# Designs tried in a protein design run: designed miniproteins, single chains. Part 51

Each design is a single chain, and the fold is of that chain. pLDDT is the mean over its residues in the fold that is shown.

## One batch from the design tools (miniprotein)

Design m1753
Fold by ESMFold2-Fast:
Structure m1753 (fold): chain A 75 residues (1-75)
Amino acid sequence: SLSRVEQMNKVAREAVDLILKAKEKYNFTDSEVSEIAQAAMEVIQAGRDAGLSVEEIIAKTKKVIEDKVKELVEK
């Protein structure tokens, strides 16, 4: 079993992977990448502080990344 810290590190790695794939696909600027990363980190922190499961935090983080990517593409 993973510790809570290791679980949260896994969530962060999955978020980073999604953001880097979006950067490559859509050629986002460093500013746009930072905006997506900030939104993801805020959701991860809120979910951790609320005591949400890893699965719930991953789902919310994925959704906020997807929503932010869509917003930036559809400017």
Scores: mean pLDDT 84

Design m1754
Fold by ESMFold2-Fast:
Structure m1754 (fold): chain A 81 residues (1-81)
Amino acid sequence: SSNAQKLLQEAQEIIKKAQEYLEKYKDDKEAQSLAQKAIDLAQQAIDLVQRQPNNPDAQLEAQVLLGIAYIHIGIIDLLYG
């Protein structure tokens, strides 16, 4: 679905941003941990949407996972950016 494609694109952008933070803050254990957690959550959202692309409950769960991943990125931005 178009919603599934949007969720996949959002997850990929979160992963890209988190990977940039892993490189930028390589010596900061907290930033590394937050970025890794964001990647893990975004990857879980990708897997969920790819396994059940037409399930609205799976899409809602993926949205929640991406929201939490985005919060982890936002904490890095606020505290280390």
Scores: mean pLDDT 87

Design m1755
Fold by ESMFold2-Fast:
Structure m1755 (fold): chain A 66 residues (1-66)
Amino acid sequence: SISQEIARLEVIIGLFEMARSVSEMLAERLRDTNPALSEEYAREAEALDRQIEELRRRLEELRNQL
């Protein structure tokens, strides 16, 4: 059902938001000690933000069908 698909998407978005927060935290913590690795985690956080945006668009489309 649409309601079950919405519930699954909300869980997935939450997991991606957690992953993005971890990547942001690691980027910040490594800024002075390992700038190259900090940059990698910053890029991962940006990629996760884009994926979250896509998932949120999908969620809004499903909610509009209710």
Scores: mean pLDDT 89

Design m1756
Fold by ESMFold2-Fast:
Structure m1756 (fold): chain A 94 residues (1-94)
Amino acid sequence: MGVPSDAQLQALRDQLLAVYDAAAPLDPEAARLVREMIEAVDSLLAGEISAAEFLRRALELTARVVGLTRDRDPAVARQVEAVLSTLVALTLGA
């Protein structure tokens, strides 16, 4: 795995903010998990956690958000899937 660039992390953070705004009115647990992902991005940008630890947390949290939102709102599910696609691209270097 490559280390994500600051530009890639900022783009991911912007995607997560959009997901948070969409998820917050649907499910407070999903909103909380998205908030934890934003905090993980901020911690990685600050050099407080490794890229591997960030990707582990982000993948786990994204899977849980998908599980909570999938049956509630297809638009929110699509936004969460976009975040998952970004995380996969970052892990595979593609």
Scores: mean pLDDT 77

Design m1757
Fold by ESMFold2-Fast:
Structure m1757 (fold): chain A 100 residues (1-100)
Amino acid sequence: MKEEVLRAAEILEEASKAFEQAKDYNEAMKLLKEKGITLEQLREAARIVADAFAEKYGKTYGISVYIAFGVALAAFSMGELKEAGQLLRDIAEEARKVAE
């Protein structure tokens, strides 16, 4: 489970940095594109992390990752970029702990 989860964590960390650097939604999307990260890849990274949490700790923890990711995307859509970035960073940090 390690290599896939670590790669997912890296994608979420890079997206977090883009969101924290951006002043608005359009700049955040531009920074993501420059990093080669799509919203589909972010969703897939979150799925990989959620599945790893579900396997190690149980289904409720996997659901918690999806909820946190959903909140991050909602914050992003509302222009709350720093909050969105922080949530993605928190998910990535927990993913690295699951990967050990």
Scores: mean pLDDT 84

Design m1758
Fold by ESMFold2-Fast:
Structure m1758 (fold): chain A 62 residues (1-62)
Amino acid sequence: GDELTKLSQKALEELQKLSRDELVELIARVFNTTKEDAQRILDHSFLSTIALRTVAGVLAEE
């Protein structure tokens, strides 16, 4: 819905300011997992979408 679109746009702009290494760190921290698992998540379409959505939600609220 509209909320998802707004969160996605705002989060994408913030995420564009981050390097790949920072994205890996954020995913690892938010999901409480290893950097290697976070890298795997980014490499997989389904997992990357879920992870980025979660990170986007955290960034948009905070």
Scores: mean pLDDT 70

Design m1759
Fold by ESMFold2-Fast:
Structure m1759 (fold): chain A 62 residues (1-62)
Amino acid sequence: SGKVEEAFKELAEKHGVPVSTVREIYEKLLESYKIGEKKVSDEELIKQVDKILAALKKIEEQ
């Protein structure tokens, strides 16, 4: 959907990573929720991706 794609671009720009990296993290999270039979919204997944990207950036700055 257009809203999810826009969120990926915003996260990519915010964290200085390729959109492909954002998408990969999103897909891995989505698979984890699917395996656990947990329902999760795209908005919640995007928030989790933002947190993961922020954590990865801190590791790269060390």
Scores: mean pLDDT 76

Design m1760
Fold by ESMFold2-Fast:
Structure m1760 (fold): chain A 85 residues (1-85)
Amino acid sequence: SEAESMAALGEDAMKGASKEKLKEVMEKLAKAAIEKAKEDPSSAPAMAAALEAAKKAAVEKDKENAEEVEKIADEAIKELKEIAE
C-alpha cells in the first residue's frame, strides 16, 4: 500500500541519518510531506505514516535527544491530518 511504502521510506531515511542529523532529516521529511499533501490531499494519510515511522526510527536511534525530533514530527502529522479533512 502507499502508506506502507511511505512508512518504509521514512524509516529508511532515519536509519541512514547520523544521530547529529536526525533533527535536520526530520525537518526535511516534514516539509516534503506537507508540500506533497497540499498538492495532493489524498496522499496525506501516507505522508503521516512516513513521519510516524521516521519518528519511531529516530527515537530508537537516540532516545535521549529524540524530544525535538518527536515535536517536529507531531506538529507535521497534525497539519497532515488537517489537510486530509
Scores: mean pLDDT 82

Design m1761
Fold by ESMFold2-Fast:
Structure m1761 (fold): chain A 96 residues (1-96)
Amino acid sequence: ALENLKKIEKDLAEKVAANKEEFDKKREEVLAEEEAIFTRLGREDVVPYVRKALDAYYAGDFETRNDYVIKIADLLDGGDGAEKAREEIDEIIAKL
């Protein structure tokens, strides 16, 4: 019956809203940790791209996320820097 579907849709919408609040809070915590790491390393120039990469990941836009990861790698060009930036982003994503 249509009435049962409407009840299920309302319950699902409420659960999605609750999950979004928890998700947004976790995203802000991850962003704060990442910004602190790059600021401590004197690499504030990569922070805007880290934020954009994480926002793209949470939006499900993995192509845009990968583009920003490549931009971070290019900025850290010159040995271990590029590999470390990618590894740290992936490690933070894995903690989610």
Scores: mean pLDDT 66

Design m1762
Fold by ESMFold2-Fast:
Structure m1762 (fold): chain A 92 residues (1-92)
Amino acid sequence: PAEELRSIDLDEFQEAAQEVLARLEAAGFKPEAIELAKKMFEELKKVLENPEDVEAVKKALEYLKEAVLIQHQKYEYEPQMDKVEEELIAEF
């Protein structure tokens, strides 16, 4: 229930989130996946501050899905390159 979320200590949540992010980095997770995990925790913090923010829950899940996808793809993409240039480099 939403009322139960309001009893969670935000400082304890922030400490746990920082520890998780540090462990992901130490485990060799991709920087892009770590950045999305960080955004996920920011949206979860909004839910703890306002448990009725269903859109923040949806955003957190979307960031989690993106982080998992990026982490598991063998992807050496240059983020500022367009798709045609990326395909050309992949053929080299």
Scores: mean pLDDT 67

Design m1763
Fold by ESMFold2-Fast:
Structure m1763 (fold): chain A 66 residues (1-66)
Amino acid sequence: SMDEVRRRIVEYAKELLSLAKTPEEEKVAHETVNRIALAAQQGASFEELDKIREEGIERIKKLNEE
C-alpha cells in the first residue's frame, strides 16, 4: 500500500541522514532518498528499494573513510 511505501521511505530517510556527518554525505543521503521515492513511483519492488538504500549507505560510509 502507499502508506507502507511512505513509512518505509521515511525510515530510510532517517537512517541515511543519521549516517551523514558532512554536507557532502547529507547530499548523498538526500539524493538516495529521492532515487528511492522515484523508483517507488515507477512501481519498484521493496527489494529494489532496499537495494537503492544499501547503495546509498555504502556511498556514505565510503565518504566517511576518505
Scores: mean pLDDT 84

Design m1764
Fold by ESMFold2-Fast:
Parts: structure tokens; sequence; C-alpha cells
Structure m1764 (fold): chain A 80 residues (1-80)
């Protein structure tokens, strides 16, 4: 549902912010800036899609955001 998708988006944004914080703690400021920018852009596009009732587009942007978070998490693990 739209409400479930909004909850998932809110969780993804929180996870993205956590990943950005961890990248900065590891001295990866340039990559953290890139990830932060991507999360901001994708979250805005997902919110716009939800506002228009476009569930398919919102799911695509959420999936892309989760992909960015997963890749950044992998990079964090490689730096430890």
Amino acid sequence: SMSDLQVMLDIAIQQGNQVVSELRQLGQDSYADQVSSQISTLSQKAQDALAQGNISAAEQYLTEMMGVIAEATKKINELK
C-alpha cells in the first residue's frame, strides 16, 4: 500500500543517513557526500511519486535507494 511504502521509505532514509555518518567516521567524506546527494535525490523522487499516486515509480526509486545503501555498506565493511 501507499502507507506501507511511505514507512519503508522513511526507514530507508534513516538507514541512508546512518551509512553516510559511518562513511564520514571512516574519513570517506567525498563518498559520503555522493551517497548523501543520491539519497536526497531518490527520496525526493519517491515522495513526488507517492504524492502523484504512482506506486510503481515510488517502488523503483526506493529500490534504487536501497541499492545505494547496500553498496555503501559493502564499502564500509571493506574499509574495516
Scores: mean pLDDT 89

Design m1765
Fold by ESMFold2-Fast:
Structure m1765 (fold): chain A 74 residues (1-74)
Amino acid sequence: MSPEEALKEGERAAKAAGLEDDTVLTAGELAARLSATGMGGGIALGYSVVETFGRDAEVTVREAIEAFRKALGL
């Protein structure tokens, strides 16, 4: 999967999980909801957010996606 494909699949996973850009969750809760979609990009996004912010950090979905984009070198 290319970095661009991973980012787009992560964005789709957030939408599939019913999450809006400004939804606030802990990184751990966001990762759990993204993993529940079964999408590889969603799982990767969740892992990246926990690694970047820490499991208990409150993040918006938008902040999570932007951090993932940076982690992918985009």
Scores: mean pLDDT 84

Design m1766
Fold by ESMFold2-Fast:
Structure m1766 (fold): chain A 57 residues (1-57)
Amino acid sequence: SIEQERQVLAKMFDLDIADTGRLDKLLEANRRAQEEYPADFDKRMKLLEDEAEKLKS
């Protein structure tokens, strides 16, 4: 479920679980990264880390 995905991302990237707008942007970034780089875990993780950092600022 999207709620479970939000919880995982919030814990992984130290985001507020109540900030669903930011978490949904990170979920969308994760979905795109999986589509564009399905075999490149390091690339996907770097993209998610960069997106999470932007969302925190």
Scores: mean pLDDT 80

Design m1767
Fold by ESMFold2-Fast:
Structure m1767 (fold): chain A 89 residues (1-89)
Amino acid sequence: KKLTVTIVEVPPGTPDEEILRLVERYRKEVGVERFDFSTSIFELGFDQPAFISGVYYSEEPTVGREVKSEDDIRDEIIKLLKETLRKRP
C-alpha cells in the first residue's frame, strides 16, 4: 500500500459542522484514515482560505501525492498548501 497525503480547499466561513461532514464523506469515498485540520489552517500563519489535510493508505491512490514515510507527511502537506495558494487568482 502507498502512503498518500491530500488536501481539500474549504471556502472561507464554512462552519465546523460542514467541515466534519466533508471529512466523513472523504473518509468513506477515498478511505482517508486521518485528518489534520490545524496543520492546514494555523501552521502557515493565515486565516483564510481554509483547508483540510488527509492521510490514507491505498494500493492505487486516486487523489493526492504519495510520500515515502510518515516523517514526510507534514512537509508534503505544507508543500501542497503553498502550491495551492500560489495558484489562486
Scores: mean pLDDT 63

Design m1768
Fold by ESMFold2-Fast:
Order: structure tokens, then sequence, then C-alpha cells
Structure m1768 (fold): chain A 75 residues (1-75)
């Protein structure tokens, strides 16, 4: 859930993918607020980053998966 998403964001930051890390963190904060639309917006941002940065694709996919699992835990 949230912990998995945070670990992906930390890995992205360590590898220099700051935009990817910030998009994942924004998705986590949106989910915490119950802002489903905001969390979906972060998932779309991750997909856009992956399309523009093939080297970040693996981390972007992990981020999308973690945020989707987090969204399933919302009421």
Amino acid sequence: GEEEARKVAEEAEKKGFKELAEAIRAGIEAARRGDVAGAIGSILALIGIALDNPEAEELAKKGVKALLELLKTLP
C-alpha cells in the first residue's frame, strides 16, 4: 500500500528521477485525503513520465501499481 509507494518514490529519487518521485508522493497525499481524482491524476502523470523517459519506465510501472493498490483501500 502506502509504504510500497513510498519505497518506489525513494528509489526514483536516488536514481535521479525527481519528477517521478514527486508524482508518486503527490498520489500518496491525494489518497490520504480521499482525493481519488487527484490520485488518478498522479497515475496519469506517471504514465506520461514513462512515455517521455523510457529509462524510468520500470519505476513508473511500480509507482502506478502501488498507487492503484492504495486506491483499492479507500472507502
Scores: mean pLDDT 82

Design m1769
Fold by ESMFold2-Fast:
Structure m1769 (fold): chain A 79 residues (1-79)
Amino acid sequence: EEEERRRRLLENAARQVMTAAADWAGKDVSEEEAARLAIQYLEDIKAGKVKDRNGLPGGPADGGRELVDEIMRLLREKA
């Protein structure tokens, strides 16, 4: 139950990041391009170079790194 809910939250987060990335590109980008842009952004967050607008940590604290890794996994499936 919690695993299923977590999966839905991660999928929703991945979708939101992709939508934001496509919107920031200023054109209708493909789902694959949006996923690549989102992955690049999350990689920077994971490396601790950038924090997203929600303040997700790039490190392992509070599962931030694990959450980012799972979101990136979903994004890679769409890229």
Scores: mean pLDDT 63

Design m1770
Fold by ESMFold2-Fast:
Structure m1770 (fold): chain A 65 residues (1-65)
Amino acid sequence: SIERAVLEAAIAMLAAEEGVKAKIEEVDGKFVVTVPKEDEEKAKAFEKRAKELAKEKGFELEIVY
């Protein structure tokens, strides 16, 4: 859907802005964002923003390190 595509693009943009290497996948209607374990600390701001954005759009989001 357009809403899903827009959210995925927005999450990718947030990752780029925060300098986080993120792999974004959709699994069973949920967004799964994989972040390298080494980037865990610097990904905190990205994680917070991405989760807030997903919640606002009514999608589930999981961060995996």
Scores: mean pLDDT 79

Design m1771
Fold by ESMFold2-Fast:
Structure m1771 (fold): chain A 74 residues (1-74)
Amino acid sequence: MSVEEEIERYVEAIVELGKANNWDRAVIRAAIRTWAKENNLHLSDAQEEALVDAILAEDRERAKALLLEVYRAN
C-alpha cells in the first residue's frame, strides 16, 4: 500500500473518531500526537494546529496534504 493510501485511511479514521467524540479538539489532538510518535514523526505546533483544524472542518484533502508534507519532511 502506498504512503498516500495509508495517510488517506488514517485521515478517515481520525474524522470518524472526531464524529464519535463530538469533535472534541483534545481527543483529536491526542490521537494525532500518538500517531506521530508511533511513526517517529515530528509535528510543529503550527502543523499540529492546522491538522486539527482540517479534521474539525472534515477537510480530508487538506488533512491528507498536511500529513504528506510532514512525512516528506521527516
Scores: mean pLDDT 80

Design m1772
Fold by ESMFold2-Fast:
Structure m1772 (fold): chain A 93 residues (1-93)
Amino acid sequence: SKELQEALKKAEELANSISDEAVKKAAEILKNTEPITRGDVGPEALLKAGALANILSAVLEGKAIEEAKEVAEALKEKDPELSEILKKVVESV
């Protein structure tokens, strides 16, 4: 669908950009979307995957460490597995 194609394009753009604006958008997507379930291949799941790739890439380059911490804290009850992954990545850099 057009929605799926647009979501894929936005996800790829987020995954390939670690600008302050892209990091801010990625953090908001991660805080405001539902946890990805095993069968989800929809626009929201693609956007969340791109947002996660953005935050992980930024943290590995020493950027967005505080935003990654804030996302982890916001997700600790809604998505505890992703929260722990983000905390561990931040602690590893």
Scores: mean pLDDT 78

Design m1773
Fold by ESMFold2-Fast:
Structure m1773 (fold): chain A 77 residues (1-77)
Amino acid sequence: VDAHLAAVIETASRASPRLGEWARQAARELRELIAAGASPEQIRAALRRVGEFLASNTPDPALAEAIRAALEAVAAA
């Protein structure tokens, strides 16, 4: 999971350094929420914000899907 997430963040960084930094920050925030015992509703809200950001900031739907799926995998772990 961590190696896959790192690879996706690297791919995002190559497409856009700003997108890569955002993805790294989003992954950290999700992990912090999980470590703090966040509710499923809080995790769902965080993933909704991820989807909204990607829809507004990523014209490549395949890259957006890869980032979303990697962050969902973090939330499921």
Scores: mean pLDDT 78

Design m1774
Fold by ESMFold2-Fast:
Structure m1774 (fold): chain A 91 residues (1-91)
Amino acid sequence: MLTEEEEKAIDELAKKYGLDKSTVRDLLYGNPLTAIQLRKEGVSKEVLEEILKAAEKLGRPKSVIDMLRYLLEHPDLTPEELRERIEKEKK
């Protein structure tokens, strides 16, 4: 269940950057498929940095924070390489 603060953060980020609320929610909750989709859609580094800041402020799990940092540190990753990395970490 979302807290009022989490729901507000998702709504504000979605509106500010023209993202689907489900996309922002999935990133804050660690959905790797959403991360792959955003890379294909050319989401800017600034958007990912703001989502990372929101995740840290909301106290999201280290796994979610690490995923967002990995995306920021490896901006040249292809969607295929990102998918392979995320699937390997699930195992």
Scores: mean pLDDT 70

Design m1775
Fold by ESMFold2-Fast:
Structure m1775 (fold): chain A 61 residues (1-61)
Amino acid sequence: MPSVAELRQQFYEAIKQLPFDKAVEAQDRYSELQEKGASHEELLEFTNEVLEEAKKAQEEK
C-alpha cells in the first residue's frame, strides 16, 4: 500500500492531468475528506478515482 505521502503525491500528479475545473473539484473533495477524518483507505479510493478520470481525459483528447 502507498504511504500517506506517496498517496498525496499521486493525487497531485493526477490533478495536473485534469482540466482546470475538474482539478479544482478534486482538490475540494480531497480537502473535505481530510476534514471529515477519512481513513487512508477512503483517500486511496478517491485518489484512484481521480487517476482514472485523468487517464480518461488524456485518452479523450
Scores: mean pLDDT 76

Design m1776
Fold by ESMFold2-Fast:
Structure m1776 (fold): chain A 66 residues (1-66)
Amino acid sequence: MIDELLKRIEELAKKPLSTEVVREIADLIGEIYDYIRKNSPSKEDYAKKLKEFEERVEKIFQEAKK
């Protein structure tokens, strides 16, 4: 599920930056945060998954700038 949401962000990040694109990316990021929170039984697991997600999003935006 998270991988599908990340792929959607990757596709949107390749489009010209517009209000609609920014809104969709923000909504998807919010959905991923909610998913991680609900599917993380411990604070340590939550922190680890959150860091992995943040690193993956950063890589997506770096690749999109090419």
Scores: mean pLDDT 76

Design m1777
Fold by ESMFold2-Fast:
Structure m1777 (fold): chain A 81 residues (1-81)
Amino acid sequence: MEMSDEEAEALVDAVVAEIATASPEEARELVRATIETLKANISDPERLEDVLVRLYLRAAAASADPELVEEIIKEVVTELS
C-alpha cells in the first residue's frame, strides 16, 4: 500500500523529534527503521527519494551533530540499496 504524503510527513516529524534527543547509535537505528518503512510503503522511486531528502534535511537540522546525521543516513541508504 502506498503511504500518503501526510503519513510520510507525520512519520518524518516523529522521527526528527526522536533524533533531536537520541544518541548516535539510537539515531542510526531510527533512520534505518524509517527508511525501511518508507521503502516498504512507497513504491515510486522518485517519490521515495523526495521523502528521504526531506528526512535528511530535517533530521540534520534537528540534530546536535548535523554532519554525523548526514553520515548515518548515507551509510544506512548504502546498506539498504
Scores: mean pLDDT 75

Design m1778
Fold by ESMFold2-Fast:
Structure m1778 (fold): chain A 89 residues (1-89)
Amino acid sequence: MEAVERLRELVGEELAERIVREVEQAVSLSEEEKEELRARAEARSAEQEAILEAVLNRDREALLEAVLRMTEARAARGPAADLAALRAA
């Protein structure tokens, strides 16, 4: 819940709801699909690894926190630029 509120402040309500929907879909993956993703992600960055661990554990809160941290790290462009434009209007 708290992570969703912080995400809305960073990227806006519409994009935050889309991210939450994607998170809920990701935590519904089968055990076999999760094991395959884990094997493929072994060489991934620490950010992607945190997201994968949250998906494997079906930890919706941990996945939201990982997405939030990644969003904060990328705040200089993309969705953050759209938020700046909306604030200026």
Scores: mean pLDDT 63

Design m1779
Fold by ESMFold2-Fast:
Structure m1779 (fold): chain A 64 residues (1-64)
Amino acid sequence: SVVEEFLERVKELMEKLSEDNRETIQRMVDAFLSRADTLSDEQIRNFGRSVEALIESLKEEEKK
């Protein structure tokens, strides 16, 4: 499912983040999942891309 694909990708990306940033992202994902059944596949994909971009930005900042 789109939700499962999103969760797998986010989990992989989060492994590269600090504990604090992982906690922040996880809380955002949990809040989103509580409403995922009311959202379209397109909305889920768009949220996934936004989270992915945010994780990449945070990872790059942490690396410096």
Scores: mean pLDDT 78

Design m1780
Fold by ESMFold2-Fast:
Structure m1780 (fold): chain A 92 residues (1-92)
Amino acid sequence: SDEREAQGMLLRGLGNYYFRQKKYDLALEYYNKALELLGEDDGLILFNIGDIYAEQGKLEKAREYYEKALKIFQENNATDKAAQVQAKLDSL
């Protein structure tokens, strides 16, 4: 429903807010709630979760989330975002 999508977008926004504040546990909480409402195919949320795990030194989890984000951006022809994710993977 439109209401579920709107709620998911709000939760994604809260995840982004806490991500910018480097409050990574809160960012992960809100991103995971957003994925439950929007589906696990939101490439931007997956990319940001990858960045959180990379910052925490959890490199295998970072790789898993970057690879998921890369696939989604490639499927959506989001060339610039796909290139950004590939650069992150190459730096792990």
Scores: mean pLDDT 89

Design m1781
Fold by ESMFold2-Fast:
Structure m1781 (fold): chain A 77 residues (1-77)
Amino acid sequence: SELEELRELLEAGRYVEATELAAKILNADPLNEEKVEAVVEILREHGLEVQAAAIERSFKEVKAGKLDKVEVPPILP
């Protein structure tokens, strides 16, 4: 699955590809709360709390009609 691929990229330290894949997962269906929660959980499991919180804030803006897509900040440890 794309979520398992995201975990594998993070475990390998491939943060650029992880950022790109997270953006792809989230913006294939920007209103899919379950996918947002899954990506946020994976990022938190890897200690990326700042990035996880930023995705949650961006998703709230998408739900509010203020953004067209979920913004994924660069994933840096």
Scores: mean pLDDT 83

Design m1782
Fold by ESMFold2-Fast:
Structure m1782 (fold): chain A 143 residues (1-143)
Amino acid sequence: KVYAPLDSPSEEEVKKELLELVRRAAENLGRRGASRETLEKAIEYFEKFLEENSLEDFIKFLEYLIEALREAGVPESHIAAAEAALEEAKKAKSGEGLLDLLLTLYRLIRLVGADDVLAAFPTSRFIRAFVDFLTALREIAEA
């Protein structure tokens, strides 16, 4: 007898929400003058990362996203947040581990807010980089 995990749909919903956040950010960057080709590549690599747990695809996603941020003339703080996330992603040991941490971090931000997450992990460069990055994505998506 095998029972399906009750939390499995929750992980799929978080992945869907992250992909929608990236797509909304890309749409707003396109309105600000980012290249359609650059944005389509960023979304493609993010979709591959969510499906295949590929660290290389996540790194390519961030590289194309950073190019789109520069083309769109977003605040330097948003570019710096994405660049910090890229440097921490390059230090990751696996794409699966990075995805698990990203999903967990996104859930925590939704539950308690970014400031409380940062207060709980004050010495973690990884957590700060990805909290700042997810905050920047949300601000771009809501702009």
Scores: mean pLDDT 82

Design m1783
Fold by ESMFold2-Fast:
Order: structure tokens, then C-alpha cells, then sequence
Structure m1783 (fold): chain A 78 residues (1-78)
């Protein structure tokens, strides 16, 4: 899988509520050199898993600011 495939798989897992799978995919993207947008996406998924919706929203907003073309990040903020 490419970095982009891991990022999108992590975001899709987050939308499905499968946070364990999401965190694994984001960690794989980071291992392949993904940037700060993935750190924010990973933290967003982590905070959602912990029930902290406000912290999750702030991190997904930060990720979207870095990747404004990513439709999955927009869906997470709906």
C-alpha cells in the first residue's frame, strides 16, 4: 500500500468507528514518511476512541487545514 492508501484506509476505519484499525493504518503511513496531517488524523481518531469529541474535532480540523482536498476528512467534520 502507498502512504495515501494507508491514510485513506485509516480515515475510512475512523468513519466506521474501527479505531484500532484506524490507528494501525495511520502508524503505517507515519512509518512511510507521512506528514503532520496524519499525526492530527491519528490524534483525532485516538480522542474519538477515548470519547473526547472536542479534542477529536480540533485535530481533524487541523488535518483538513493541511489537506483541504481530502473528502474523508471533510466527512469526519460533518
Amino acid sequence: MTVEEYINAGLEATLAGDFETALRYFNQALALGAGPEVVHALLGAFYLAAGDRESARRHFTAALALRPDNALLRRLLE
Scores: mean pLDDT 86

Design m1784
Fold by ESMFold2-Fast:
Structure m1784 (fold): chain A 79 residues (1-79)
Amino acid sequence: SDLEQVELVKETEKVKISEGYYARFKLYQDKSNPEERFLLVEIFDENDNLVLQASAVNVSEEEALEKTRELLEKKKELE
């Protein structure tokens, strides 16, 4: 993992994405190549337990949020 070669440039607050679920995004930037960005998505339940973690490379925050909602909805359908 190249996490040691990246720096945290933006962190969002937890945003409600569906009933009982919240998402937080962390945007990292490669220290040697600022054009390369890594987005980490964390999903929490209403008791602040981490239930899902996903990563995306070179995607917008809006695209990451949309993919996160899709994954969460699929998870809810299987419950």
Scores: mean pLDDT 72

Design m1785
Fold by ESMFold2-Fast:
Structure m1785 (fold): chain A 121 residues (1-121)
Amino acid sequence: SLKETIRKVGEALKKLVEDGEQDKLETILTEAGLSVMPLNSPKEKMLELIEKALEIALGYEELPERLPDDASPVERLAHILYVLALVLSGKISLREAAEALGVSQSSVSRLLSLVKKYLSK
């Protein structure tokens, strides 16, 4: 189900952070204009942000049509989690995900590649 995929994406991001790859995630997000936390931030703060974002994403009944420019870091990460889960569950294309996040398809592909490394761990 979509909710199970959202949970798996959240767990993958937590494992990614625990594995020391947090700055790789944030670099991709920063290059896409979706920064959620400064580089070299404590891992505990990123894990807390992921948990809060996951709770929000699990509450979505449908994809929010647009990410506001003034969206908080937790709102941005929740939107990212939900969009990545939609792609991974086959509900939307890479192109549709890029449009939903307001980023390049290359940025979405890089995020998916990073997340996929941790989906099977």
Scores: mean pLDDT 83

Design m1786
Fold by ESMFold2-Fast:
Structure m1786 (fold): chain A 102 residues (1-102)
Amino acid sequence: SKFIKNVKVLADDVIAQAKARGEALGLSPEEIDAVVEIIRKVANEIIDRLKKGEPITDEFVEELIEKARKEGEQRGLSPEAIDIAVTAIESLAERVRWLQEL
């Protein structure tokens, strides 16, 4: 759908911003790649929920953030890398909700 296509564009934008922020902070290429993978995984979960016609609730976003933090910790990512991923997820969720109001 056109809406899902727009969500994918938003995901690409937040990934690009997360990558730039990680590079600016001097994160390793491996940490940046892991952050990008976590954000893509979360974006896919948002897309899947939207395809089911389910709302992007605060509870759902909090669940995605918790999963992202746990995966980051399991991968041995720095607190800075985890914060970049969480910030990107929050930004993506907010922009998707705003897009749904259009």
Scores: mean pLDDT 88

Design m1787
Fold by ESMFold2-Fast:
Structure m1787 (fold): chain A 70 residues (1-70)
Amino acid sequence: SPEEAYRRAVEAGKRGDPVGAMGYGSTAAIEGGNLEAAVRGGRLMSEHATRGDAKGAYEAAVQAAKDAGA
């Protein structure tokens, strides 16, 4: 469920696992039926990754999960 995926993203972030947080956050956006939010989040993550900004990529994933309404 979107709520469960969002919860797992938050838990991964608390553990210092940004890759897990990004993965679960993207899943939350997709499962929430908000493909536009998932696409926007993916593009923003890619932009930050290209600049070497792992923290920005992680924050984009968390925001995508919130935009999904989870």
Scores: mean pLDDT 66

